# Designs tried in a protein design run: designed miniproteins, single chains. Part 39

Each design is a single chain, and the fold is of that chain. pLDDT is the mean over its residues in the fold that is shown.

## One batch from the design tools (miniprotein)

Design m1428
Fold by ESMFold2-Fast:
Structure m1428 (fold): chain A 71 residues (1-71)
Amino acid sequence: SIPKPSRETLERLLKEADEAIELLRKEGNEELLEAVEKVKKGLELLLAGKEEEGLKLIEEGLQKLLEIAEK
């Protein structure tokens, strides 16, 4: 089972996602940017207490990142 992340962990991951988004915007990789933005939105939903919706978006974003990595 995946351990439930703390609020502090979620806030740290959001900062890391924001940094990745800034770098990807400069690179012009729209497909990778969209995937990371989905993960960020999922993390924001987890912080708002919307656990099911947040986890689903994180899963969708990570799955898209994996698909990009396999190309």
Scores: mean pLDDT 80

Design m1429
Fold by ESMFold2-Fast:
Structure m1429 (fold): chain A 80 residues (1-80)
Amino acid sequence: NKEEGDKLYEKGLEYLKQGRYKEAAEYFAQAGDLYRKAGDLEKAKEAYSKAIFSANLAGVKQEEQLEWAKPIMDEITKKF
């Protein structure tokens, strides 16, 4: 649901501002998944982008980020 996705996205922004980058990445990823399921691919891409950005700040290795995000990004690409 888009509305639930918005709430998770706001939580991601809150954690990002607090410097809690791992938690921010997790919330942005969850928001992206909800936006994708709701058909809001623009917001889904934005949320996944924020998740990857936050994961980078948390020191997560690039390879782990790609393994984690790639299936979701591929799924979005196949639909549009």
Scores: mean pLDDT 74

Design m1430
Fold by ESMFold2-Fast:
Structure m1430 (fold): chain A 59 residues (1-59)
Amino acid sequence: HMEEVLELVRRLAEELGLSPEAVQQLIDTVKYFNLTPEEVERIFDVIRRNAAPARAAAA
């Protein structure tokens, strides 16, 4: 279970172009709170919807 969740975090973080530092913080958070894949997907959906700040929006 945890291995699949961590793999999902890495995959989604790569999709969003997150820094290695941000990826590590997310991994630590997932491990600490024992998050489910569903919860991780929900978090990344929120990040994706807010990933285009007015100042630096890019395709």
Scores: mean pLDDT 72

Design m1431
Fold by ESMFold2-Fast:
Structure m1431 (fold): chain A 101 residues (1-101)
Amino acid sequence: SMKEELKKKILEKAKEVLSKEEYEELEEFIEAFEKNPEYTIEILEILAEEHPNNAKIYLYLGIAYLLSNKPEKAIEAFKKALELDPNNELAKYLLELAKKL
């Protein structure tokens, strides 16, 4: 499926650019997201409002939107992550991936 292909691309790039600990955290996040996507997005949207300078929240929000077939929202979240952390290689990759959808 498109969602499984996107998940594979996200995790393959993450394995290249994240530490082992950060990669395992992302795997746990995706597993939790797949159990309840709507709730996970709602919580991340609240966290982004409460912590607007936290690049990681926007990265995860972008991933959640991408896996929920909301590429336009994913693009905006990844742009915000990159404004806060311009050298985030995963966010750069995922922004370009989202633009192709």
Scores: mean pLDDT 90

Design m1432
Fold by ESMFold2-Fast:
Structure m1432 (fold): chain A 79 residues (1-79)
Amino acid sequence: MSKSVQEQLEKMENLYRKFQELQGKAKDLKKKLEQIEKTSHKFSPEEAKIRINSAKKELDEAEKDAQKAYETLMEIEES
């Protein structure tokens, strides 16, 4: 096996692992958002809005990171 093929395989494995980690993080953040929404009655309307918006932003960023990792992995597979 050529060094180039081995390096490409290793890079793909690392990207796939990173993609799985990012997907897991997004799922955890989604659950965290659901818990914040369920306990929002414990906060003022202003605090609830800040907490929910912060959690939504973290989730959106995690989902975008996962999507970017997936796209990078697919680009390498097509190479």
Scores: mean pLDDT 79

Design m1433
Fold by ESMFold2-Fast:
Structure m1433 (fold): chain A 60 residues (1-60)
Amino acid sequence: MKTETITGLTPQQQIAFSLMLIGEHEDVSVKVEDGGLTVKYTPNADIDSVVAELKNVASS
């Protein structure tokens, strides 16, 4: 299982991104943490791509 952390998120982004990940992908576990999200999933290229995109949004 792969673990990725996304930081620099607003509370609204934390909620929206966690719901998006869980709602569209069944093999994903998301924890809302202070200022970010911790995402755990079985290695998957589609989820890797989404997580990378969310990290880019978070840095903006």
Scores: mean pLDDT 77

Design m1434
Fold by ESMFold2-Fast:
Structure m1434 (fold): chain A 99 residues (1-99)
Amino acid sequence: GKEKAGAAAREAARLAERAAEAAEAGDAAKAAGGAVGAIGGGESAVLAAKAAGDEETKKKAEEAREAAAEAGRAAARGDAEAARRAAEEARAAAEETAE
């Protein structure tokens, strides 16, 4: 059960990291694409965590979703520093979701 939530949260973090990298490079189209993927991955992580029925896993998946969504929003507006910080928070929450 937890494995699917962790995998989805890690994918959300990976896409958030790509969105931040694209924003750092000034590639608005790639940053926007990464942002959409990060948001979708975060939603998937929360759905998987809810299916697992573990309250701690759900809480960590929700933290990963919020951080990945913030990274995506920051990247889409061209705020590379905020995007990178949020992507790092998404990665930390994703690793906790996978445990």
Scores: mean pLDDT 83

Design m1435
Fold by ESMFold2-Fast:
Structure m1435 (fold): chain A 67 residues (1-67)
Amino acid sequence: DLEERKEKIKKLLEKALKDKVLSEEERELIIELLNSEDLEEAKKLLEELLEKLDLSEEEKKELLSIL
């Protein structure tokens, strides 16, 4: 279920980014990811977002494993 995976990603991103200020580009990518209609598009958007976010390798792997 893509919607369930997107909710899980949303919760993990909220936790990882709790104390961080996001750029407009990062916010746009998150919105696009959460509004994506297919798994391949969601994965591509997540990969692009993770290249821009200052997250640990462990956090990135966890997020990618959901999709």
Scores: mean pLDDT 79

Design m1436
Fold by ESMFold2-Fast:
Structure m1436 (fold): chain A 58 residues (1-58)
Amino acid sequence: TIESVKEMLESRKENLNVEELEELLKIIKEQIKELGGANEDAKIALKEFEKYLEELKK
């Protein structure tokens, strides 16, 4: 479910490994597409996760 996707993203943020987080983001995007696309909440969660990755790259 979309809620499970959000929970997984939040848990994995604590890993602090940029490469692992980028791979996780790809997996999550694929899962959301399989679920018929992202709802607004899922889109917000993805954007926040992408911002987090951008901060880690600095």
Scores: mean pLDDT 67

Design m1437
Fold by ESMFold2-Fast:
Structure m1437 (fold): chain A 57 residues (1-57)
Amino acid sequence: AMSPLLQGELEGLKAVMETASEVERKALEERLRALLPDLSPEAQARVRALLAELEAK
């Protein structure tokens, strides 16, 4: 299960990424993708949803 702290960090990261430059967003997307294999299925789903929202911009 995903911790409340991780959920808060993902929400904060989303807000930062939405205001970040294209280069900064791409770097953060790479880091999130690198973390996916080490995350629970629930955390992976949240991260993938965040990446999809960022890709739409």
Scores: mean pLDDT 70

Design m1438
Fold by ESMFold2-Fast:
Structure m1438 (fold): chain A 70 residues (1-70)
Amino acid sequence: MAVLTEKQRELARELVEKAYEIAKKLNAPDDILKRVQEALELARSENPDDVLRAATLALKAIQEIIDRKL
């Protein structure tokens, strides 16, 4: 089960990194960019709960960008 947890952690970090790239590419507002930067910091945590929370924050940021641009 430890191997599955490590893979989930890696996927969550990748998701947050991609969300940051998307936010920059779409010229997201500074408030959204700051929240994604906070998620990047959480994604570097050794705590799996922090990494999963970071992924959730990144997804919410992307949803807000879509809502504001569409």
Scores: mean pLDDT 76

Design m1439
Fold by ESMFold2-Fast:
Structure m1439 (fold): chain A 92 residues (1-92)
Amino acid sequence: SSAVEKAAKKLIEQAKKAGATAEVEIEGDKVIVTLSGLNTGQMAGAMGGAGEGFVLGAEVKVTSKDDTVTIELSGLSDEQAAKALEAMAGSL
């Protein structure tokens, strides 16, 4: 398994513990994270996790609606993508 796949599983587990839902889609060098059921603080934390992806050199697209945030990260290596997902998990 790739590092990003392992980090995605951790994010999904952390979201469940926080009362939210996480879905992760991996397409080549693009990672799409959808976080649902977030409270206001968790939504702010997820936006901070998207910022970590930007710092790592990703092209970042964030869409938020109600209690859902979708974060698209492009251009990261497997290890960099894993680090970004771990930062998001820590924000929940």
Scores: mean pLDDT 78

Design m1440
Fold by ESMFold2-Fast:
Structure m1440 (fold): chain A 66 residues (1-66)
Amino acid sequence: MLSGEEVREIALKVPGVGERTAELLAKLVDDGLSAEQAIITLLNSGKITPRQAALLLQALREAEKA
């Protein structure tokens, strides 16, 4: 399971994802959402694009495997 800090660091490596978006994603994970749920929440609120959501999901899944 990834911590919010780990999620933030991974999200910042995704092209087009800024510090504010990475911080929001990390906070949602720290609040008890899964990484997938946090990404869907940001996508539905218009904070990220579908392309950014796909890249974030891939990056977080790869990190969780490691």
Scores: mean pLDDT 81

Design m1441
Fold by ESMFold2-Fast:
Structure m1441 (fold): chain A 65 residues (1-65)
Amino acid sequence: SAEAAYQEGNALLAAGRPEEAAAKYREAIALDPQYGPAWANLGAALLALGRDEEAAEYYALADAL
C-alpha cells in the first residue's frame, strides 16, 4: 500500500538513508498520487540530500493536494 511504502521511507530517512527514502516515497506516490504525506516527505528527503530547489517543488505539490 501507499501507506506501507511511506512508512518504509520514514524508517530509511530516520536511519540517515535519504536516497533510499526518496525511492520509497516515489513508490507511495505511484500507488496513490493523492497521498500528500508522501509528496511532503519526498521533499524532506531531497532537502536531506542538499537538493533544496527540488525539495521546495515537492512541498508545493503536497500543499496543492
Scores: mean pLDDT 85

Design m1442
Fold by ESMFold2-Fast:
Structure m1442 (fold): chain A 113 residues (1-113)
Amino acid sequence: MVVVTESGGGTFPEGGSITLTATVSGGTVTAVAWYRQKPGEPLEFVALINDDGTATGYAPSVEGRFTISRDAAAQTSTLNMNNLKKEDTAVYYQVAYTDQGVTFGSGVQVTVV
């Protein structure tokens, strides 16, 4: 069974910085993405990184502010969120694409005040 374990949520000031981290176990990661869900809205794409970390993608709303990275040996990914805006308030989910299929984390709440 593939498990995604996430950490790093909470309440943060506008203009601040935070780091979200997730670790994947039970499968070999081929890519990871972060999605977010705002209250009453569908899931939206945030960022993506491939298996060797050579290719990244970002939603236009976060490009230049957020950075995604991974440690392939530890199967961890990190989303560094800089220059936080009130519109970044959402539940953030890591999505792991593995040899066993697609697995979502349980989500971490980020609130910007």
Scores: mean pLDDT 85

Design m1443
Fold by ESMFold2-Fast:
Structure m1443 (fold): chain A 57 residues (1-57)
Amino acid sequence: QSAIAWNNLGLAYLRLNRLKEAVEAFRQALELDPSHEEARNALLKYGTKEDVDRLMA
């Protein structure tokens, strides 16, 4: 799947209040495209400390 598809899946999970699944989808989007700004911002807001630390390195 493309980073765009994973990001859209993450947004769908957020609408359903499925935060853990949303975070996993945004992680996949960034694995495919590290420059995906929308997924990066979502992980900074909803992700774990490890997600934030990895993005800031």
Scores: mean pLDDT 80

Design m1444
Fold by ESMFold2-Fast:
Structure m1444 (fold): chain A 56 residues (1-56)
Amino acid sequence: MDEKEFEAEVLLSLGRMAFSIGDYELAIKQYEEALKLQPDNKIAKKNLEEAKKKLE
């Protein structure tokens, strides 16, 4: 597995954890970092959108 792929998976997991405890700002940061590593990651894009909606 590529190092960037592993880091993106870790960041997605951290973002999901932050989201579950209501820390939407932290979740957004983690998902944005995951997207820097995998710009075409549909799961990261969807989760980022959901987290942003929570801050509206």
Scores: mean pLDDT 81

Design m1446
Fold by ESMFold2-Fast:
Order: C-alpha cells, then sequence, then structure tokens
Structure m1446 (fold): chain A 55 residues (1-55)
C-alpha cells in the first residue's frame, strides 16, 4: 500500500513536469490536461496514505 502511494506520487510529479513543459511551449490545452492528471494521482496517493494511517 505504501509503495502504491509512492508510485502514484511519482506519476503525479511526472504529470506536473509535463504540464510545465507544455505550458512553456504555449500548449495550454495539453498543460491543463496533465495538471488535471497530476491532481487526480495526488488525490489517490493522499487517500491511500490516510488508509495506511488507519491501519
Amino acid sequence: LEEEAEFYERIARSAEALADYYEKQGKTDDAKFYREVAERWRKKAEELRKEIEKQ
């Protein structure tokens, strides 16, 4: 479970890096897409960490 949360956090960081990359290139639609992807994965990681804390 902790390894899974870490994996989701890594995906979120990668998506944020891609969003920043596309934003610098003026591809705002692509940047927005990857920011939403990053938020989704961060939320999943947070939910998993809360579940771990309860165990």
Scores: mean pLDDT 80

Design m1447
Fold by ESMFold2-Fast:
Structure m1447 (fold): chain A 55 residues (1-55)
Amino acid sequence: MSEEEKKLIEEMREEIAKETDPVRRWQLESILRLLEQGKLTVEQAKNALDRLRAA
C-alpha cells in the first residue's frame, strides 16, 4: 500500500468518526471499504469523496 493510500485511509477514518449523519457515514465507510479491498484506486476514491462533499 502506498503512503498516499495510507494517508487517505487515515483521513477517511477521521471523517467517519466526526460524521453524525448515518447515511453520509455509510457512504464514507463504503468508499473506505472498496479502497481497502483494492476495488477503488486512490484517484477513484478521491473523486467519490469530492462528489459526496459537493452534494
Scores: mean pLDDT 80

Design m1448
Fold by ESMFold2-Fast:
Structure m1448 (fold): chain A 81 residues (1-81)
Amino acid sequence: MDDEIADGIILIQIGVANYLMEKGRYEDAVELYKRAAELALKHGNRETAAVAYDNLAISYEKLGKKDEAEKWRKKAEELRA
């Protein structure tokens, strides 16, 4: 997959996940943020993966899963280091 095509898919995945967050569909948002982060990392885009991980942490907080939220927040910090 070309990097530009991957970037387009990642942006769509994040956009849809953001919409799902606004609708209170946090479990569905978690799945899309994970997919976006995986694709971003595969194409070397650590900054976009970190953004997806931050949103993944927020999604887990909304689900009441504090331990999972903290794990993903830490992963986002590690990607920005």
Scores: mean pLDDT 86

Design m1449
Fold by ESMFold2-Fast:
Structure m1449 (fold): chain A 72 residues (1-72)
Amino acid sequence: MPLSEESVKHFQEAAKYAQQGDLEKAREHLEKAGKTSELSKSISTALLSQIDTVPPQGLAQALNDIVTAYSP
């Protein structure tokens, strides 16, 4: 069940901003990813529920792992 190219792009941007400590922009890109498919919505909802409790580097790692696991 691969993610779409649009989903992957938004998750990669979210990871980039999380790595930079910009959680507001990471959140924006997670919300955009969640609009691309039901799978992306499920993933982004889970990550958004934890965004205030995980360190930014941890969020970036989780997003990179998701992109790696679900990329075509």
Scores: mean pLDDT 79

Design m1450
Fold by ESMFold2-Fast:
Structure m1450 (fold): chain A 91 residues (1-91)
Amino acid sequence: SAIEQAKKISDSLIKELEELAKGEIEEKAKELAEKIKKATEEAIKALKEAEENPEKKEEAEKILGKASLEFDKALDEAEKAKKEAEEKKKK
């Protein structure tokens, strides 16, 4: 189901952020994991509402789009923070 797929994607991203949290970007990785959790909860809520009321399917798709954008932003911020931490160690 779409709910199962959303949970699977969220779990995968959180695991990637947990690996990044083992280094100097631990606090940033935790912040980004929290944002992903919130976006996933919002998406799951919208999907459940759409299952009960098909008229809400369009709204659920918009919320899924927002969650996807937040996931992309979180990954970009994590990559940037990791790169900055690595450059700091090279100096």
Scores: mean pLDDT 73

Design m1451
Fold by ESMFold2-Fast:
Structure m1451 (fold): chain A 61 residues (1-61)
Amino acid sequence: MPSEEEILAAVREAARAEGLSEAEIDALLKRVRDLIAQGASEQEVLRAWLELVDAARRRAA
């Protein structure tokens, strides 16, 4: 994707805002990079990180 760096930056910022730990953010970013490397669509990448962020949100509150 032409915005790989932008996607990773946005994911990191969103995860941090949702209260994910540094370890969870690192795991999330690795998953996103793996999806991009496998040719996943932008929507598949978005869905994956959104699911993880929602799970972390449930942990926090």
Scores: mean pLDDT 72

Design m1452
Fold by ESMFold2-Fast:
Formats: structure tokens, sequence, C-alpha cells
Structure m1452 (fold): chain A 117 residues (1-117)
């Protein structure tokens, strides 16, 4: 579904090389996916934004559980949270999507920090 698409796009973005071109392409992909998700969520209003936020949070939780190496898990979950937040913002989604994205990002960041310690 939409959540899986956002998660897959975010994972691809998180895997981008540190080269400027690689990062730029990954960023464009994340923004494009976020806009597509926002357009699909716009018909559902706040409900669609909330679902995107929850999906981002779930992705963050799964990354925290060690499905990916620490730093990459944090980046992938952060990208998923950003994608969910952008979907909420661009598709007349509200605070629910932003809050969900922020929570997902925070969970992912905590996992990355725990892995670094």
Amino acid sequence: GLAALVGALAAAAGAAATSALGAFIAGLGTLAGGRVAARLGAGSGAGGAGAAGIAGGTAGYLALKGLLPGAEAGRAAGAAALGAALAAATGSGGLAGVVGGALGGAIAAAGALAGAL
C-alpha cells in the first residue's frame, strides 16, 4: 500500500551514497514519493495524513529493532518520517502527519544512538 511505497522510497533515499549527485537523486525521489502520497492522502484529509505518520513511526520502530545496521537504520527511518511529513504537508495533511513523522524520526534516532554507544 501507500505506507509500503513511502517506506521503500525512504529506504532507497537512506541508502544513497555520500556523493552530492547520489544524495540529490535520493532527495528528489523522496520528495516525489512524498508528493504522490500527499495527492493520494488529500482525498482522505487528516485521516490520510495520520496514516502516513503512523506508517513512518512504524518504519522507525522496525529500524530500531535492528533490521538494518545502526547508522543506515536511522537514516532510512528518518527518510521515512520525512516522506510522511512531506506527504502530510503537501496534501493538506495536518499536524497528525508531522507529529507521526517526528515520532518515527525520534525512535530511529534513539536506535542509531544506542547502536553508536
Scores: mean pLDDT 47

Design m1453
Fold by ESMFold2-Fast:
Structure m1453 (fold): chain A 46 residues (1-46)
Amino acid sequence: SFEEDAKRALELIDKQLEAAKTAGLPDSYIKRLERERKAVEEALKK
């Protein structure tokens, strides 16, 4: 289902964010991932 797919996507994005922050990747990259996470959260509300 869309909800299951979205939940899985959020888990993957969260894992990617943790890895990026741990590796000290640029703020611009981290902000992009956070923006993607927000988009998935908003899609789940619709």
Scores: mean pLDDT 82

Design m1454
Fold by ESMFold2-Fast:
Structure m1454 (fold): chain A 63 residues (1-63)
Amino acid sequence: MDALRQAEEHLKKAEEYIKQGDIDKAKQHLSEAIRLAGQLAPDDRRRVLERVKKLSEEIEKLE
């Protein structure tokens, strides 16, 4: 799986863990998506990081 697909999978898992209330696992998956974003082309990196930002905001609302 390429870096973009791996980042997208981590974002999906983060969304699922947020829905389940498992904030620690959600944060772990967001961290991996951020790490993988560094390997992406600018447009793909921007999309991944925008989704990370939205999910981080959802976590902040729950804390």
Scores: mean pLDDT 83

Design m1455
Fold by ESMFold2-Fast:
Structure m1455 (fold): chain A 75 residues (1-75)
Amino acid sequence: APLEAVRRNAKVVEETDGDRDWALWVEANGIRGIESLRENKARGEYGGNAGVFKKTLTPEEIAEAERLVAEARAR
């Protein structure tokens, strides 16, 4: 059930204790790989938590990702 998946993700967020703060951080700075993250999840490949993925990105890349995501959503 969809609600089960949501609850499971909530538990993971509590466990990592970083994904929640990361969501707010993405809102302010963005994440360059966030679209790639979505594509990887769709393929069944790596699609880990945004908080974990954040550690693999530079600040500049994260800022650009947010801009790309915003532009894609505007379309």
Scores: mean pLDDT 49

Design m1456
Fold by ESMFold2-Fast:
Structure m1456 (fold): chain A 65 residues (1-65)
Amino acid sequence: KRVEAAEALRNGDLDKAIELYEEIAKTGSKEEQAEAYRALSIVYRLKGDQEKAEEWEKKANELEK
């Protein structure tokens, strides 16, 4: 799952990356959720959705704190 999500992001399949990282965010450990939130921030930034990118980045920072 994490490997598949990272592969989707690397291949530029942003929609698949969002789907896989959202699954990790729902089912993963606290560390996996933080990683998924940061990845979602990156993906949304690449899609040009600045507001969602900032929202996910904030969630990742709060979770890791």
Scores: mean pLDDT 78

Design m1457
Fold by ESMFold2-Fast:
Structure m1457 (fold): chain A 79 residues (1-79)
Amino acid sequence: MSLAEQVRQAVERAVAAVRKAGEAAGERALAEEAVRRLRELGEEAVRAAEAGDEEAAEELLREMERLAREALARLQAAQ
């Protein structure tokens, strides 16, 4: 699997988890805001990977994972 494919899969998993948490919490708007930010970082990571900048792609992927973790914590704390 290419790094770009790994990033795309990670984005979709994070989005699914955040949306599920948002639905359970009744906080769809908060979940969709997090999803938008995750997709923006994911798109940057995919572009970096496709440009051959593996280090930048991996750093953006870690940032996306940090945002997903923070969003999940906020959704759990809000509800």
Scores: mean pLDDT 82

Design m1458
Fold by ESMFold2-Fast:
Structure m1458 (fold): chain A 69 residues (1-69)
Amino acid sequence: SEKEKKKAELKKFLDEVLDYLMERGLITPEQAEEIRKKADEIIEKYVSEGKVDEALQEFAKLINEAIKK
């Protein structure tokens, strides 16, 4: 379905962002794994509701909190 395709695209995008942040030493692999788990829940909720932009805003919050640690 279109929603399943969109979920997969968002997960790939997030993985690329997390890989970049780990390469730069801004987050640890453990923090990246925690963000992935939380992001999976966000993607399932917000994409099902058609709220892709809100999912991206929640990703930004998770990343900013991880970088501050």
Scores: mean pLDDT 81

Design m1459
Fold by ESMFold2-Fast:
Structure m1459 (fold): chain A 74 residues (1-74)
Amino acid sequence: SMKREEARKLNEEAEKLLEQGKYEEAIKLAEEALKLVPTGEEAARALKIKAGALIQLGKYDEALELLKEAEKLE
């Protein structure tokens, strides 16, 4: 699927942004990946990326909710 490949590329870029400390940009790309593919492995990956950024921003409760959502998709 073209949408799945695009979501994978968005998640890969979001992970790089997360490693660079660009948390808000990482969240934005992960959200775009979720819009393209809202279920499955790439959706779980996007939720985990967003959760990782939220942890770095001190938003622990929001991050925990997203990690629980990701577990349901795996």
Scores: mean pLDDT 89

Design m1460
Fold by ESMFold2-Fast:
Structure m1460 (fold): chain A 112 residues (1-112)
Amino acid sequence: LEEAVQRLLDRVNSRSSVKITTPSLAMIALAALELGDLERAREYTELLEEFAEEMGSEILRLLAKGLRALVEGKPEEAVEYFEKALELAKKINSNLIPLLELAIEFARERVR
Protein backbone atom coordinates (compact mmCIF):
# COMPACT_ATOMS: atom_id res chain seq x y z
CA LEU A 1 0.00 0.00 0.00
CA GLU A 2 2.77 2.47 0.94
CA GLU A 3 4.68 1.56 -2.25
CA ALA A 4 1.49 1.88 -4.34
CA VAL A 5 0.76 5.35 -2.85
CA GLN A 6 4.38 6.43 -3.47
CA ARG A 7 4.31 5.18 -7.10
CA LEU A 8 1.01 7.00 -7.71
CA LEU A 9 2.31 10.26 -6.19
CA ASP A 10 5.62 10.01 -8.11
CA ARG A 11 3.85 9.44 -11.45
CA VAL A 12 1.40 12.34 -11.00
CA ASN A 13 3.98 14.74 -9.50
CA SER A 14 6.50 14.07 -12.31
CA ARG A 15 3.90 14.78 -15.04
CA SER A 16 1.92 17.67 -13.55
CA SER A 17 2.20 20.67 -11.21
CA VAL A 18 -1.06 19.36 -9.65
CA LYS A 19 -0.24 16.77 -6.98
CA ILE A 20 -2.34 13.92 -5.64
CA THR A 21 -2.21 14.42 -1.86
CA THR A 22 -3.44 12.65 1.30
CA PRO A 23 -6.68 14.76 1.17
CA SER A 24 -7.39 13.18 -2.24
CA LEU A 25 -7.39 9.70 -0.63
CA ALA A 26 -9.92 10.91 1.96
CA MET A 27 -12.14 12.42 -0.77
CA ILE A 28 -12.07 9.14 -2.74
CA ALA A 29 -12.99 7.19 0.43
CA LEU A 30 -15.94 9.55 1.11
CA ALA A 31 -17.10 9.25 -2.52
CA ALA A 32 -16.96 5.43 -2.27
CA LEU A 33 -19.04 5.56 0.95
CA GLU A 34 -21.61 7.80 -0.79
CA LEU A 35 -21.88 5.23 -3.61
CA GLY A 36 -22.19 2.35 -1.10
CA ASP A 37 -18.88 0.84 -2.26
CA LEU A 38 -17.64 -0.29 1.15
CA GLU A 39 -14.73 -2.34 -0.30
CA ARG A 40 -13.27 0.68 -2.16
CA ALA A 41 -13.92 2.93 0.88
CA ARG A 42 -12.04 0.43 3.10
CA GLU A 43 -9.10 0.17 0.63
CA TYR A 44 -8.64 3.97 0.40
CA THR A 45 -9.06 4.35 4.17
CA GLU A 46 -6.27 1.76 4.67
CA LEU A 47 -4.05 3.71 2.24
CA LEU A 48 -4.74 6.90 4.20
CA GLU A 49 -3.97 5.11 7.52
CA GLU A 50 -0.60 3.91 6.15
CA PHE A 51 0.27 7.37 4.80
CA ALA A 52 -0.76 9.10 8.06
CA GLU A 53 1.53 6.73 10.01
CA GLU A 54 4.47 7.40 7.65
CA MET A 55 3.92 11.18 7.86
CA GLY A 56 3.51 11.14 11.66
CA SER A 57 0.47 13.45 11.37
CA GLU A 58 -2.06 13.33 14.24
CA ILE A 59 -4.62 15.24 12.11
CA LEU A 60 -4.33 12.64 9.32
CA ARG A 61 -4.48 9.73 11.81
CA LEU A 62 -7.72 11.15 13.27
CA LEU A 63 -9.13 11.69 9.75
CA ALA A 64 -8.30 8.04 8.92
CA LYS A 65 -9.89 6.81 12.21
CA GLY A 66 -13.07 8.74 11.36
CA LEU A 67 -13.20 7.20 7.88
CA ARG A 68 -12.62 3.74 9.41
CA ALA A 69 -15.57 4.35 11.78
CA LEU A 70 -17.79 5.26 8.78
CA VAL A 71 -16.73 2.06 6.96
CA GLU A 72 -17.63 0.07 10.11
CA GLY A 73 -21.08 1.73 10.31
CA LYS A 74 -20.26 3.91 13.34
CA PRO A 75 -20.99 7.48 12.15
CA GLU A 76 -21.26 8.86 15.72
CA GLU A 77 -17.66 7.76 16.44
CA ALA A 78 -16.61 9.17 13.05
CA VAL A 79 -18.01 12.62 14.01
CA GLU A 80 -15.97 12.56 17.25
CA TYR A 81 -12.71 11.75 15.40
CA PHE A 82 -13.36 14.36 12.67
CA GLU A 83 -14.21 17.07 15.25
CA LYS A 84 -10.99 16.30 17.17
CA ALA A 85 -9.01 16.51 13.89
CA LEU A 86 -10.74 19.83 13.03
CA GLU A 87 -9.81 21.29 16.46
CA LEU A 88 -6.12 20.41 15.86
CA ALA A 89 -6.29 21.69 12.25
CA LYS A 90 -7.68 25.06 13.42
CA LYS A 91 -4.77 25.48 15.87
CA ILE A 92 -2.24 25.27 13.00
CA ASN A 93 -4.45 26.97 10.33
CA SER A 94 -4.33 23.78 8.22
CA ASN A 95 -5.51 23.60 4.59
CA LEU A 96 -7.38 20.42 5.70
CA ILE A 97 -10.08 22.48 7.49
CA PRO A 98 -12.57 22.49 4.51
CA LEU A 99 -12.11 18.72 4.02
CA LEU A 100 -12.68 18.03 7.75
CA GLU A 101 -15.81 20.23 7.78
CA LEU A 102 -17.12 18.27 4.76
CA ALA A 103 -16.32 14.94 6.49
CA ILE A 104 -18.19 16.04 9.65
CA GLU A 105 -21.26 17.03 7.54
CA PHE A 106 -21.09 13.69 5.69
CA ALA A 107 -20.95 11.73 8.98
CA ARG A 108 -23.69 13.78 10.67
CA GLU A 109 -26.09 13.03 7.78
CA ARG A 110 -25.58 9.32 8.60
CA VAL A 111 -26.29 9.59 12.35
CA ARG A 112 -29.82 8.40 13.13
Scores: mean pLDDT 74

Design m1461
Fold by ESMFold2-Fast:
Structure m1461 (fold): chain A 98 residues (1-98)
Amino acid sequence: VEAEARRRLEELGERTRREITAFGRERLSEADRPYAEAAGDATAVAIRAIEDRELKELLLRGAEALAREVGEKAAEIIEMAREGVREGEEAYREVLER
């Protein structure tokens, strides 16, 4: 159970990180790209930390703060981070049930 949950969360975290990083490359200025990359990294760690509510919330708050440095595109990055964490919570619940 634990190994399966960990694997699914690692896969989801990497997918979400790649999506946020790709958004940064395609939609952001070169100056803003590092903030998207850092937000993606923080989101991936938050997804892997799903079982630790305090740590998950702290990391998601960090990802949102990094995303806010981006300006106009901040809301899109924040939504991607929040969706990734929601999917992680769902996947974790599914594995614990079976």
Scores: mean pLDDT 84

Design m1462
Fold by ESMFold2-Fast:
Structure m1462 (fold): chain A 63 residues (1-63)
Amino acid sequence: SELEERLIELLKEIGVSEEEARQLIDLIKAGDVVTARVAIRELEAAGHHEAAALIRELLEKYA
C-alpha cells in the first residue's frame, strides 16, 4: 500500500533496512500493538515524527 511504501522509505532514511521495516509492518498488521507502541515511542524520542504518525495510522487500520 502507499502508506506502507512511504513508511518503508522513511525508515530506510534513518538507517532501518527494508527487510526490518517490512518485518515491523507485518508484526503490526498481525496485531502486535506492543511492538507498534515501542516503535512509535522510539521514533518520536528521536524526532522522527512523520514515521511515528504513519505507524499510528497503520495501527489504527489493523488494530
Scores: mean pLDDT 86

Design m1463
Fold by ESMFold2-Fast:
Structure m1463 (fold): chain A 89 residues (1-89)
Amino acid sequence: SALARQRAAVRLAAELLRAAGLAELAAEAEAALEEVIAAREAGASDEELEALAARHEEVLAAADAAARAAAEADPELARELLERARAEV
């Protein structure tokens, strides 16, 4: 499902961030996405979901950029974590 894929993608990013020593940013990104997912599952409107995503845009963008840098620094770890994420979907 789309939600399972989003959750798996953020889990992958969070694990990369933790491996890079950015555990606080990883926790913030996970909390931000889980809040959006929970709101969607509770039946929030598209406008409400967009507003919630906008509130978390800065932390999610920072987490994505940092996770990308971490993956470049350790491609073997990135591959292992990606395979684990795929197994959970």
Scores: mean pLDDT 78

Design m1464
Fold by ESMFold2-Fast:
Structure m1464 (fold): chain A 59 residues (1-59)
Amino acid sequence: SAADEAKARAALEAARRAAEELGPRGGYSVAGMAHKDAATLSPEYAAEARAIAEEARAA
């Protein structure tokens, strides 16, 4: 639904901010939570959310 899509986009944006701001200082954990939410609401965003979480972990 449009509401679920909007929530997924918000979760991805939160994941990106967490990865950028916290990085190895905890960005991975926050990005991981946002990733899970995004993947649950819109499977089509799962790959992008996973990539963001992995990028945060690698940083």
Scores: mean pLDDT 61

